# Ledger of designs, part 59: designed miniproteins, single chains, continued (2)

Each design is a single chain, and the fold is of that chain. pLDDT is the mean over its residues in the fold that is shown.

## One batch from the design tools (miniprotein)

Design m6035
Fold by ESMFold2-Fast:
Structure m6035 (fold): chain A 81 residues (1-81)
Amino acid sequence: KKELIEQAKEHIKQAKEALKKKEEGVKKLKKATGKDVPKAVGEVLRAIGDAIGHALEAKKLAEKAGDKELAKEAEEILEKA
């Protein structure tokens, strides 16, 4: 049970880091012109995918551990992604 909570917290941390990369990528995309646009789009899409993947795993682990607070935090990350 404790190991599942620790794993869920690690995935939440990684999902939050991916959300920060998404925000940075969006800022770069707003400043990007011409040939830089496809690269900036790719960075944003990868960050979204990483955030979703880690948040889904965190939610699954939190639900198995019975930690409703962690499951809710993971769900909030999914909504932001």
Scores: mean pLDDT 83

Design m6036
Fold by ESMFold2-Fast:
Structure m6036 (fold): chain A 75 residues (1-75)
Amino acid sequence: MRVEPGVLRAEEDATVEELARRYARELEARTGRPVVAIVPEELRDEVVRAGDLVRYALFTGPRVDYLLVGRVVPA
């Protein structure tokens, strides 16, 4: 299992859930591998503003990848 940290930039105001789901689908389209987005319940409805960064970690498995997202990075 490999872990790859990264950041996702919000281009418009959106929820953390919306950004995570969108990025997971883009990864699936690019790699051809299933991606499961994991968003903590308390962050699901949290709104990020345009320009904010959300940190993530991508866990690569043999059959499926997991995208774990965290909170907005402070400016």
Scores: mean pLDDT 76

Design m6037
Fold by ESMFold2-Fast:
Structure m6037 (fold): chain A 93 residues (1-93)
Amino acid sequence: MKEIDELLERFEEALRKKDLEEALKVVEELIEKLKGDKEKAEEVSKRIAEILKELGVETEQIRDISFNLHMAAVYGDEEYKEELKKSLEELIK
């Protein structure tokens, strides 16, 4: 729990600073820690959606990021990881 909370705080800070490298690193660590845990992946995806909403991110981008994070964490599919990275790159432009 503390480790996930620290990663979520780092994610928010990376977005506020427009630090793409740190944002990508944090989501990769989150995916690894959540691997196969559907319940925790759902909880973390909701928390990420709230962070993005607070930062004024558009609803469609919030849905894409939270969905791809959840799917990447639960299923480990490389396609979802690539879409997540692409969405973060577009967000931090």
Scores: mean pLDDT 84

Design m6038
Fold by ESMFold2-Fast:
Structure m6038 (fold): chain A 72 residues (1-72)
Amino acid sequence: MTPEQVAEASAQLAALHDDDSAISGTTLALIAAGLSREKAEELAKKTVEITKKKGPEAAKEYLTKEIEKELK
């Protein structure tokens, strides 16, 4: 799975209207992609915040860059 594919799937989960489900779903997707639990939770929270403030497209761009940094 590429960083872009992980970011796309995670951003879709972060767009869920229930914050707890969005954060937990995004966290699990990032862990499955190879990120540590601590980093996955941090990125999941930020992604949900960006999705609410700037929309899912901005959240996907943010996640793609962050995942690429973590999977180096």
Scores: mean pLDDT 76

Design m6039
Fold by ESMFold2-Fast:
Structure m6039 (fold): chain A 89 residues (1-89)
Amino acid sequence: AASEVVALEVRDVTTDDGRKVRVSSAVIRQPDGRYRAVTVALDAETGELLAQVSRTFDTEEAARAAVPALEEEVLAAINAGEERRLANP
């Protein structure tokens, strides 16, 4: 079976140094019945990938509840100068 996007949120934020960042978060149902929460941060002016993080959960509710923390993680990494975190933890 194909993966299914069950939630999507996009927001524009300004970092501590005045950088404009587009944060996109999705919850995806995987073929194995688990849910993946993914957050991607792009530079809003250039489209450059600045940071991304994803985590897998057993329920949709847990994946949806994790989205705010993942958004905080990518923004904290950008503010700390830890850009281009492309790997999962």
Scores: mean pLDDT 79

Design m6040
Fold by ESMFold2-Fast:
Structure m6040 (fold): chain A 91 residues (1-91)
Amino acid sequence: SLPPPTADPVPPAEIQEEARKQAQWLMDNLDMPVEEVLKKLEEWAKKYEERFPVASEYLRKAKEVVEKIPDPREAAFVAATAFTAIANPAV
């Protein structure tokens, strides 16, 4: 399992909702190419790396795991799980 983020400030509700929306989109589109899943993870990490460096590093680690998964459905599920962790951070 991927480690949850631990050192970032609590994301605002809108950022948590955006992460939840990304997780739901991935679950609704399990048959997408792995390249699109990797792009989603990297775009989020790059967008939030200054504000939430631990969450961004967590998503980049998730991207490394997803790159090794040959099954697109499994890749999408792992990515959705990573976004769900961002949506529900430990306080």
Scores: mean pLDDT 76

Design m6041
Fold by ESMFold2-Fast:
Structure m6041 (fold): chain A 64 residues (1-64)
Amino acid sequence: SHALGEQLREALEAGDIETAKALLEQLLRSSPAESHPFIVGEALKYAKTEETREAILAFAATLL
C-alpha cells in the first residue's frame, strides 16, 4: 500500500534497518511476485548508506 511504501522509504532514509526489513517483508507479501524486483530496486535507491543497501539486499534474497 502507499502508506507502507512511505514508511519503508522513511525507515531506509533513516538507516533503520530492522524497521525497513519488517516493512519490506509486508510489502512483498501483499504484492504480486512480478512486482518484487521493482519493490526491492526502489528500496535500494532510498538507502543512503552501503550498509543499509547490503542488509536490505541480503534480506530480500531470503524472501524471494
Scores: mean pLDDT 83

Design m6042
Fold by ESMFold2-Fast:
Structure m6042 (fold): chain A 64 residues (1-64)
Amino acid sequence: SSLTEKARELLAKGTAENGRKAQIARLAEMYLQSDPATQARLEEALRKTSTEEELAYFEELLAS
């Protein structure tokens, strides 16, 4: 395959990690716009599906 195809595959693998951070950033934005019940649901879901690093990132975004 072409160098472009290989580069695309490597970027896609890197994008998976970046996609996770982008999803957390989106959830932080939704959290700030949400009522307390929705905020509690989002936080609970993140605690169950996220690493400590991902939770710290979420909290950092909320503080910003």
Scores: mean pLDDT 73

Design m6043
Fold by ESMFold2-Fast:
Structure m6043 (fold): chain A 85 residues (1-85)
Amino acid sequence: SSSFQQQLTQLESQVGGLVLNGILHLQQGDYEKALEDYRRAAELVREALRLAEEHGDTESAEQYREMLRDLERVIKRLEEQIKKL
């Protein structure tokens, strides 16, 4: 596979790990650590989206835009929840 495909695979793996860590931190009531995990995941999804767009991979780009919207919704909810603490 191309170096581009390898980069996407690595980013996807890292995003998955961060999302799982975020869920675990939420289960533990650690909202600040969960927010850090989800913010980092969103940064990596933006990088994956940029790479997909630069390479003309419209299918992957669409998938990453959906993932980014989902992560941004979670981040916004967590930020509002933390403000109330």
Scores: mean pLDDT 89

Design m6044
Fold by ESMFold2-Fast:
Structure m6044 (fold): chain A 110 residues (1-110)
Amino acid sequence: SEAEQYYNQGLDYLYRAQPPDPEKAVAYFQKAIALDPNFAEAWFGLGEALLLLRRFDEAREAFLKALELNPNNAGVLNFPRRLRLPLFAALRDDPRVQEMAALAQKLLEQ
């Protein structure tokens, strides 16, 4: 679908671009969400891109929206492991990021 194409472009800017381009990733995830507001993976991708931009409150809201749409969202539930990726090295020790990781870990224990 066109939403999936925009989502994949967002992933490309976030994970394949050198250096990562989180601002472009945000724009493409927002395009995916505009076409499919129930696209949980696009909301999760938006959260990761916003996190790299240090837009922590918006990132938290995007992650919560992803979980609302799909409680088994693998991205959110694996967030503590994903923080070990080099992409998040500068952020993983931030208390706000650690709070988000702790919430994801509690959901995994349910």
Scores: mean pLDDT 84

Design m6045
Fold by ESMFold2-Fast:
Structure m6045 (fold): chain A 77 residues (1-77)
Amino acid sequence: KEISSEKAVKAAESGIEALKKAAEEYPEAREKYEEAIRGARAIKEEAEKKEKLSAEEILAIGKENGAEFVGEAIAAK
């Protein structure tokens, strides 16, 4: 249940793009989407430092950055 660095980075980048678009379309939820973007960026930064990340590591990073559901979505890939 390890995810390659490239796959994790790509998933995080895709997630950030989608969250930015959602924040533009639903400004009433902007703060929640900004929190999710921070979590996705943290996962991307850790992925760039490592060859692989475990699903558990991705979930932990998401939880620590207030974006547990983003970590779950990326870990599922």
Scores: mean pLDDT 74

Design m6046
Fold by ESMFold2-Fast:
Structure m6046 (fold): chain A 69 residues (1-69)
Amino acid sequence: MEEEARRLLNEARHYLLQARSAKLRGDTEKADELYEKAKELIDRVIATGNPEFAAEARELKAELDKLRA
């Protein structure tokens, strides 16, 4: 479970970075798609109930929400 949570967090971070790059290029459709992928992975980590990764997942979600606002 812990190994899976870390893998999902790493994937979410990569999608978030790609989404930022797409937004900077003006590709809003691709950025939105990547934001949704990152959000799904973050929500899955939070749903596992692992406190060790919950704080990291919530921090990443806050960054995602700021970029989407």
Scores: mean pLDDT 79

Design m6047
Fold by ESMFold2-Fast:
Structure m6047 (fold): chain A 83 residues (1-83)
Amino acid sequence: SSLEEELEAKRAEAEKKLAELKAKVEAGELDEDEILEMAKEIGKLLTEMALLEVKLGKGSISEEEILKKYEEEIKELEEKKKE
């Protein structure tokens, strides 16, 4: 199969999951375990995308930065919910 097609599919899935996670976290709809589980799924997708982009010679810095930003937001929200 085309590596470009796989990258596009994973990118779409990751963007969808990132948007859903952020919206639900901000709305207080997820507990800490659910937030961590969704973050793990997104992280796995971003890692797979990064590997595909490296193979295609495109690089992957932006995807890793996006993951880090959401990890930071998740941790901040976890701290607030523990109060």
Scores: mean pLDDT 71

Design m6048
Fold by ESMFold2-Fast:
Structure m6048 (fold): chain A 74 residues (1-74)
Amino acid sequence: MEGRELAEEAAARATKVIEDVLKEGGISAQVEAYKAGIEVVDQTAEDLGMSPTERAYAKLLASVSLAELITRLL
C-alpha cells in the first residue's frame, strides 16, 4: 500500500539518524536522537508529500526503533 511504503521510508531514514546519534552519544543522547529522528520524518514527509496519517505512523515507527535501540544499551 502506497501510504505505508512512504511512512516506512521516512521511518527508515529517521532510524539511521537515531542510530548515528546514539552511536556517538550513547543513552545520554536519547533526547537528541528522538528530536533528530522526528525532524527527519517531518522533512521526508514534506519532500514526499505525505499525509498527516502517514507522517504520524512514520513517527510511531521511529519511536519504536528508538525504544529498541535504547533497550540494547541498557
Scores: mean pLDDT 84

Design m6049
Fold by ESMFold2-Fast:
Structure m6049 (fold): chain A 90 residues (1-90)
Amino acid sequence: SKEIEELIEEIEKRMEKIVELIEPVDPELAKKLRELFKEIIEAIKNKDIEKAFEILDEMKELIEKSSLPEDIKELALSAVEEIKKKIEEI
């Protein structure tokens, strides 16, 4: 539906911001997050919302366990929470 397409676009923009934030500090983590983001978008397109939330939880764990500066972790985790809220609107 058009509503799902608009939500996907908003989610993708937030994902891009997370990658831009992390990539200068941890390019390997940023690459892994890009792969997980593709899986989330695929899950949403397949209407597998449970799978999308499982992948988001995996992303949160990766960010929390990372060696990123605390301020960058907080910003990235906040952005992941906003993505979760957008998926809940589906």
Scores: mean pLDDT 84

Design m6050
Fold by ESMFold2-Fast:
Order: structure tokens, then sequence, then C-alpha cells
Structure m6050 (fold): chain A 91 residues (1-91)
């Protein structure tokens, strides 16, 4: 049980790290005027956010989310919102 939750948190942290990396790439694509690349990266960040939601929904069947899990979920949501804003401004 504890190992399951530790693995889920580790996966959530990996999703956060990848979303941060993709957002930095989206910012560089935005500066370069590469609208298509901004769109592709925004879609990938959205897919990562959806995976995080699915993972947290599975955990929630067994217990409430921890404050750390909730904080990471809020950070992933904020990254998604920033990517969408870049895409809208790039159009």
Amino acid sequence: SSEFYERALAELEKILAEAKKLLEQAKEAYKAGDVKRVAELTEKISELSDRAVQLMDELRKHRPLSPREEAIMREISALRQEAVKLYVEAR
C-alpha cells in the first residue's frame, strides 16, 4: 500500500518535471514565432495533465489526496494554463 502511493507520487513528480520541460520548449517556440510547435507542445502538456488527473483519481478511490499531491496537481494545472495562453497569443 505505502509502496503503491510512493510510486504514484514519484510518477506525479515525473509528470510535473516533463510538463515544466515542455513549457520551457513552448516558450522558446513562442519567441521563435513557431505557432505549430507551440500548439504541439501545449497538446503534450494537456495530455500529461490528463494522465496526472487519472492517476490522482485512482488514488482518491483509496484515500484523500495528500497536501503534496494536491500542490503538484495545482502546479501542473498552472503549467497547462500558461501553455494554452502562449498558444492563444501565438495565433
Scores: mean pLDDT 89

Design m6051
Fold by ESMFold2-Fast:
Parts: structure tokens; sequence; C-alpha cells
Structure m6051 (fold): chain A 58 residues (1-58)
């Protein structure tokens, strides 16, 4: 279904951003700019997880 396709796209984006956040934390743990960027991407991940939950609850 279209909903299943949307969930897959959101999950892929979430997973990709989560991997990038983890890389930033591992490679630049003491860089304030990297920490700010990781925090911004974490907010996006949280928003995507919220949307996935909402789409699944029908």
Amino acid sequence: SRADQMIKQLQQSRDDLTAFINELKQTKPNDPRAQMLANLYQAVVNSEEFLIERIKEK
C-alpha cells in the first residue's frame, strides 16, 4: 500500500540519519559544531519515528 511505501521511506531516512549521527559522535566527539548537527538530525529522526507510529496506528 501507499502507507507501507511511506513507512519504508521514513524508516530508510531514519536509519541513514541515525548512522550519520553515530559516525559524527565517534569521529568528532569534541566538536561543538558536529554535536549541534547531530542534535538537529536527532530531532529529524524523532519526527520521522513519530510519523511512522501515526501511520501504523489506523
Scores: mean pLDDT 84

Design m6052
Fold by ESMFold2-Fast:
Structure m6052 (fold): chain A 78 residues (1-78)
Amino acid sequence: SKEEEIKEATEYILKKLAPLAERIRQMSPEQQELFYKLVEKKATELEQKLLNAESLEEAKKYGDEFVAVVEEALEKAE
C-alpha cells in the first residue's frame, strides 16, 4: 500500500538523519539558526518531490538527496 511505502521511505530517511540530529543538538543557537536557513533554502522543493513520489525507489532517491542537503548544511554551519 502507499501507506506502507511512505512508512518504509520515512524509516529509511530517519535512520540516516538520526546521527545528524544529535550533531544539531550539540551546536550553538547561532549555528542552529544558520543550519536551518541553509536547509530551508534547498530542502523545500526536495521535500515536496519526496511527498509526491510515485514509487518507493523515487522516494528513497529524494530522501537521499534531502539527507545530503542536511549534511552539507551541517558542514557549513559547524
Scores: mean pLDDT 79

Design m6053
Fold by ESMFold2-Fast:
Structure m6053 (fold): chain A 66 residues (1-66)
Amino acid sequence: AAAEAERLGRIAEAYAALGRWDEAIAYQQKASELAPGSEYGDALFRADVRLSEEEARARLEEALAA
């Protein structure tokens, strides 16, 4: 589902922003499997400009707790 792909993509972006590339790649692959070619499947390319480390940690905690 698109909503699940979005959630996994956001988790991948948060891990990438924290420098945790192994986890970022794993979640990005899951997002890409659910929505190939979508913006959520390209999460690793979107991690670079919008999230501070603290914002990334907060979003990751929220997404994993959901």
Scores: mean pLDDT 64

Design m6054
Fold by ESMFold2-Fast:
Structure m6054 (fold): chain A 74 residues (1-74)
Amino acid sequence: KPSVEELLEIVEEVAKELNLPEEAKERFKEIVVESHKNNDSFEELEKKLLDAARSSQELEAALRLGSKIKELAD
């Protein structure tokens, strides 16, 4: 299981790659922290990330986040 620090690092990396607004970055950070705290499955985390996306750019971010997190979990 990835640490919360690893999850936050991935959010920062994806936000930088896609030039996400600060508000979107903070929203994704909150989701990964709460998901980690709640011991959510990967599938639950992925759903939350996708549901939080408000634009095509944020949807791409959510998909990249899910992919990178899955690689760390496996």
Scores: mean pLDDT 82

Design m6055
Fold by ESMFold2-Fast:
Structure m6055 (fold): chain A 94 residues (1-94)
Amino acid sequence: SAEEQAALAALEKTDEDFKKLEEQVKKNPTEENKKLAVEAVERLVPQLLKLAEKFPSPEVKAKVAELFRRIAEFLETLGEFERAEELRRIAEEL
């Protein structure tokens, strides 16, 4: 559907925005920047879950799960191991 295609495009943009966030933290790894990145991820995760709920197609779910795995890897680089494991669990259940 057109709405599903829009959701897939939004997911691609979110992945690009996330990669930029990861790069910014890597270039300037202050405790404040790490905290802001964790807060950004905490806001993003519920939005992605709602998107997968609204468009429960295999393609949308697969892209959300893949993005959650990348976010989990990033959280591990920030020392957020418990949050990373929780996101991997959620990704597996999608």
Scores: mean pLDDT 84

Design m6056
Fold by ESMFold2-Fast:
Structure m6056 (fold): chain A 93 residues (1-93)
Amino acid sequence: SKGSRDLSLLEQVLALVDAAESLADAEGLISRETARAFLRSLGFSDEQIEELLGDRERLSPLEFAELLLDHAVRQGGISEAERDEILAALRAR
């Protein structure tokens, strides 16, 4: 499910955003601790998590998805065009 448009990747990102939205506060934001827990469940190391989140104390589920998709582009897992398609689908919800 890497390197090509597939429904599995889109469905996985949608499920992640839905899960993050269910844990969001009244402002629609997830905590850094919640984001760390999700990233650990996805197999990220503590060092990778700190670099990925940077100085973010809180982020929206959409910002979280953008960080994950940007990381996937940097790792060569997906193209920038595939990232943009997934982000467009998330924003159209």
Scores: mean pLDDT 78

Design m6057
Fold by ESMFold2-Fast:
Structure m6057 (fold): chain A 92 residues (1-92)
Amino acid sequence: MSSAEKLLKKVEELKEESRRIGEEALRAAKEGDLEKARELVEELKEYKEELEEIKELAELGGDPKLAKKAEEAIEEIERLIEEIERAIEEVE
């Protein structure tokens, strides 16, 4: 497999995992487990950072498709973090 194919696979895996973590974090916040919700937000921020690195590599390598997929995944994670943080604020 090319390096670009491996990075595309990585973006998809991070996106799927971020959705799973996001759902778990929202559930934790609604159940009043704010410590768990905050820990999962930190995990989402780590995934976002890794996606930002992939986006930078894609831009430097001239791969607009990879850059766009990474950007879309970053935006999805940012929306999840905002939603979870709002849920935490409503419970506190």
Scores: mean pLDDT 85

Design m6058
Fold by ESMFold2-Fast:
Structure m6058 (fold): chain A 65 residues (1-65)
Amino acid sequence: MVGDVYKALADIPAVLADGVTLKKGETATILRVDEKTGFVEIQTSDGRTGWHSLAELLANTELVG
């Protein structure tokens, strides 16, 4: 999971104030997994980092790496 790259299949808005919005077609790398909360820290292709719901991410992305 950490190091996996996901591609957004739709625009995914930030859920948290310090979260990051993914645009359709943008890739995000998993940096960390918080199994207790179900959140993951992601990094976009532009180097922005933020926390996202793993369930929301998996519902709206495709694994590409």
Scores: mean pLDDT 78

Design m6059
Fold by ESMFold2-Fast:
Structure m6059 (fold): chain A 101 residues (1-101)
Amino acid sequence: SDKQRELILFGASLGSLLIMVSTSVRHNTPLEEQKKMVDKAFEEIEKLAIEIVKKHPELTDEIIKMIRETEAQIVSIVDPELAAYIKKLTEEIIKKLKETA
């Protein structure tokens, strides 16, 4: 498979997460509902990231970098409690990716 295609599609998924979170902030979505939306989105991102890393272990650092850059953008716009939760979920995904590679 084409590594460039996998990275582009993964980047699109991360962009969708950022749009979803930004929209939830604009609409004053309750924190509990935001956490549920984030849980679902992070499950899909984890699944995609693990699939890419299994096929292309050499992309592990690039995938982690993309996740970290998206995390930084999200935590800058959300409540501190949601930011702490997202940081926790991010570290769990990164740990699994390193174990997968």
Scores: mean pLDDT 88

Design m6060
Fold by ESMFold2-Fast:
Structure m6060 (fold): chain A 88 residues (1-88)
Amino acid sequence: APLDTGTVEGAMKVMEILDRYLKEFYEKMKNAKSDEEKQKIIDEVAERVRKETGNDALAERFKAMAEFYYDNLEEIKKREQEVEELLK
């Protein structure tokens, strides 16, 4: 059955699933060597979010975020590095 985000338990489970998939996505994207491989990672992770949560809207939002991350990957990496330097 789809996760019920109207309960505390369901909401916490969704947050756990999303955190896990974000970490997996980031690690896979670091190791991707081609644009085709990166697109496959985006599609695979979004589909797994859909299957595990049973929530198509969450999967669509994840895919949109992941595609934005991919399109802006170099700029995001540069900004993350700048933030890390500021926190030292």
Scores: mean pLDDT 70

Design m6061
Fold by ESMFold2-Fast:
Structure m6061 (fold): chain A 99 residues (1-99)
Amino acid sequence: SKGLKLYEEGKKALKEGDLDKAIELFKQAIEESKDDPLLKAYGLRGLGNALSDKGDYKEALEYDRQAVELAASLDTSFDGEVLLSLFRMSLAVTEIALS
């Protein structure tokens, strides 16, 4: 799907350190995934990671929260991606407190 391709390109941009490109690609992946809630949750998680890496901790926390809420609504409470999102929320809160 188009959403999956955008998500994969976003992950590639994030690994390459192109944070602005990763943010834009993950936003596009989220929009293209309206009928795929699991892909949307992964896109929100990716966006949170990219924003956190850029230092936008408050926005990162909000997107990580949305990813967790969406994943939980799909009964994926024990999924590794949900646990990683929760961990990143904790890191974002700590980084905000230290800045």
Scores: mean pLDDT 77

Design m6062
Fold by ESMFold2-Fast:
Structure m6062 (fold): chain A 66 residues (1-66)
Amino acid sequence: SLFEAIHEELRRAAQGSLYISSATARRILLRHGFSRATAERLVRRVERDGRVNVVELLEEVRRLLA
């Protein structure tokens, strides 16, 4: 599923951490077919100091796809 593909790529990018850069998060969402506006909106909701918590971002993605 789209959700599982995004989940796997986010986990891979985090390399065992719970955090990735906002730029990396946006790039992953764009790669999976989200528009720039949607990717930026999702990332902005969970972004702190240029980084995002992968679990929080996945919850935003899950809500959007529900």
Scores: mean pLDDT 87

Design m6063
Fold by ESMFold2-Fast:
Structure m6063 (fold): chain A 78 residues (1-78)
Amino acid sequence: RTLTAAERAALVAVARKYLEELGFSQEKIDELLSDIENEDPSKLGRVQLAILLETQDPEVVERFTVDAYRAIQAARAA
């Protein structure tokens, strides 16, 4: 257990935004985000892989990762 409920909600919100902007279906987004809701930090890699496969651009994955960690830090500070 490393994330609070607020930190996890912030991470899910950033991931959902990125997946929606990339055109993923709501069904696929819910499937990918359910892994994060199970508090498995390794499952963030599945979201990163989905973004990489869709965009073919590792810089989009890096921006997502930075935004995700920034959102967690902001939620922790609030």
Scores: mean pLDDT 76

Design m6064
Fold by ESMFold2-Fast:
Structure m6064 (fold): chain A 68 residues (1-68)
Amino acid sequence: FLEEVRREGAPIGAQEKAALGPDGTADVPPELGRRAKILGYRVMEHLGQLTPEEIAERKRLEAELEAE
């Protein structure tokens, strides 16, 4: 059940964990984290669920990513 949901919802998750190793400890690059958050906010905006604060945070993250 849970493994089927994991495979269907996030098939890449297994490969990601294999890359991280058996300890499950790893650092996520800050830029990758920012891009993931921006994508999440864009999805929420499409659903009409973003608050003004979240819209402002998304714009700030995009501006910082472009500025760096």
Scores: mean pLDDT 59

Design m6065
Fold by ESMFold2-Fast:
Structure m6065 (fold): chain A 94 residues (1-94)
Amino acid sequence: MEEIERLLEELRELDRRIDALEERLAGIDPASEEALDLSVEIVALAVERTVLLRELVKLALEEGRVEEVAERIEELVGPVARESFELLYEGFLK
């Protein structure tokens, strides 16, 4: 669980950064160069988020604590992050 808690803190910070960029993007002209730059940054962070969530799924499966980790993600990060985790978990089951 200690390694899972560390990754949960990283996920929370990453989602906070993405939310801040999305809030900025919503306030500007979508045809602007600034909007393009922000969109590229958001996509890059979204890729990092997916990699981190995949590592969380692997560790949760290894520890047999998938539901506990999903609940912890919702508590610390939010319901959208929990949904992303659960979708990736389903992908691992094949």
Scores: mean pLDDT 83

Design m6066
Fold by ESMFold2-Fast:
Structure m6066 (fold): chain A 85 residues (1-85)
Amino acid sequence: ILDAIIDSIKAILNSILPASQKAKADAFVATLKALLELGHIASAKTGLELFLASLQEQGILTAAQAAALKAQLLALLDTAQAALA
Protein backbone atom coordinates (compact mmCIF):
# COMPACT_ATOMS: atom_id res chain seq x y z
CA ILE A 1 0.00 0.00 0.00
CA LEU A 2 2.74 2.53 0.95
CA ASP A 3 4.78 1.61 -2.17
CA ALA A 4 1.72 2.30 -4.38
CA ILE A 5 1.19 5.71 -2.73
CA ILE A 6 4.91 6.59 -3.09
CA ASP A 7 4.82 5.52 -6.76
CA SER A 8 1.76 7.78 -7.27
CA ILE A 9 3.55 10.77 -5.69
CA LYS A 10 6.63 10.13 -7.85
CA ALA A 11 4.50 9.87 -11.03
CA ILE A 12 2.64 13.13 -10.24
CA LEU A 13 5.89 15.04 -9.57
CA ASN A 14 7.53 13.65 -12.74
CA SER A 15 4.46 14.61 -14.85
CA ILE A 16 4.73 18.30 -13.77
CA LEU A 17 8.46 18.89 -13.21
CA PRO A 18 11.02 19.35 -16.03
CA ALA A 19 13.48 16.49 -16.69
CA SER A 20 16.28 18.52 -15.03
CA GLN A 21 14.41 18.18 -11.68
CA LYS A 22 13.80 14.40 -11.96
CA ALA A 23 16.83 13.33 -9.87
CA LYS A 24 15.95 15.86 -7.14
CA ALA A 25 12.29 14.73 -7.16
CA ASP A 26 13.40 11.06 -6.94
CA ALA A 27 15.68 11.87 -3.96
CA PHE A 28 12.83 13.75 -2.24
CA VAL A 29 10.41 10.84 -2.81
CA ALA A 30 12.99 8.46 -1.25
CA THR A 31 13.09 10.75 1.83
CA LEU A 32 9.25 10.76 2.01
CA LYS A 33 9.20 6.95 1.82
CA ALA A 34 11.69 6.67 4.70
CA LEU A 35 9.66 9.12 6.85
CA LEU A 36 6.37 7.30 6.12
CA GLU A 37 7.93 3.88 6.92
CA LEU A 38 8.97 5.33 10.31
CA GLY A 39 5.47 6.77 10.88
CA HIS A 40 6.72 10.40 10.76
CA ILE A 41 3.71 11.70 8.82
CA ALA A 42 3.94 15.25 10.22
CA SER A 43 7.62 15.47 9.11
CA ALA A 44 6.67 14.07 5.67
CA LYS A 45 3.97 16.77 5.27
CA THR A 46 6.38 19.54 6.37
CA GLY A 47 9.06 18.25 3.97
CA LEU A 48 6.55 18.24 1.11
CA GLU A 49 5.45 21.83 1.87
CA LEU A 50 9.09 23.01 1.96
CA PHE A 51 9.93 21.17 -1.30
CA LEU A 52 6.97 22.74 -3.17
CA ALA A 53 7.73 26.19 -1.69
CA SER A 54 11.35 25.84 -2.93
CA LEU A 55 10.13 24.99 -6.47
CA GLN A 56 7.77 27.99 -6.40
CA GLU A 57 10.59 30.31 -5.20
CA GLN A 58 12.81 29.05 -8.06
CA GLY A 59 10.03 29.84 -10.59
CA ILE A 60 9.61 26.16 -11.55
CA LEU A 61 6.00 26.21 -10.23
CA THR A 62 3.48 29.06 -10.15
CA ALA A 63 1.66 29.75 -6.86
CA ALA A 64 -1.47 28.10 -8.33
CA GLN A 65 0.46 24.99 -9.47
CA ALA A 66 2.19 24.69 -6.07
CA ALA A 67 -1.17 25.00 -4.23
CA ALA A 68 -2.83 22.39 -6.49
CA LEU A 69 0.09 19.94 -6.10
CA LYS A 70 0.18 20.52 -2.32
CA ALA A 71 -3.54 19.65 -2.02
CA GLN A 72 -3.20 16.55 -4.24
CA LEU A 73 -0.04 15.21 -2.55
CA LEU A 74 -1.30 15.91 1.00
CA ALA A 75 -4.42 13.85 0.15
CA LEU A 76 -2.11 10.94 -0.80
CA LEU A 77 -0.19 11.36 2.49
CA ASP A 78 -3.52 11.29 4.38
CA THR A 79 -4.28 7.98 2.58
CA ALA A 80 -0.84 6.67 3.65
CA GLN A 81 -1.53 7.72 7.27
CA ALA A 82 -4.87 5.83 7.22
CA ALA A 83 -3.13 2.73 5.76
CA LEU A 84 -0.55 2.82 8.61
CA ALA A 85 -3.33 2.87 11.25
Scores: mean pLDDT 78

Design m6067
Fold by ESMFold2-Fast:
Structure m6067 (fold): chain A 55 residues (1-55)
Amino acid sequence: SKAEDIVNTLLAAGFSLDQIRALLEEELAKTPASDTETREVLKEALAIIDRMEAE
């Protein structure tokens, strides 16, 4: 998925899970409420980070 691609790209770039979470939360906070598609991708990416941290 696009969310998985974002997470994998940031991991490959050397970001930690904590850093990726912070970046995704910042992007979500800056994303307009009307941009539901981008918000859903960012929320899915955050859910992937949560799952990876739990594993």
Scores: mean pLDDT 83

Design m6068
Fold by ESMFold2-Fast:
Structure m6068 (fold): chain A 80 residues (1-80)
Amino acid sequence: SAMEKEIEKGVIEALKNILIWLFGEKYEEEVEKAAEEALKSGKPDEVFTKLMKKIEAELTEEEKKKLLEERRKRALEIAE
């Protein structure tokens, strides 16, 4: 139904926002593309699970460290 589709859109938008918050600017485009794919396919769990596995596989320990530093920098810029 139309209501089910609206709920699905809301869930996809929430997941998108959470993932952008978690991974920051580096993965924003990838997360946005995944959200669009999830909306088109109607399979958000499948699409986002695949995205998370991809990000996890791509992130080295050094890249995880840089993501944390970028997030700290963003938090400091907002605080100023």
Scores: mean pLDDT 73

Design m6069
Fold by ESMFold2-Fast:
Structure m6069 (fold): chain A 80 residues (1-80)
Amino acid sequence: SEKDKLIEELIREVDEINEKASKVQEKFTPEQQKELQKIFNEIIDILSKMKNAKTLEEVKQLYEEARKLIEKAKSIIDSA
């Protein structure tokens, strides 16, 4: 289903960012580490909401919110 594809895409994107972050983990300030942890926790919450969503429109909205968090995480990682 389209819902399953969006969930799989988000999981893939999160895995890619986690791998990138882990390689440069030692370069993060405590503040950056805290912000990244907060972002990943928010993405996990969104994934749970996507799995429980009843409409594709809700899933797409949640996916877009998660994509914004992913871009924020990328910005922090790239600044390290």
Scores: mean pLDDT 86

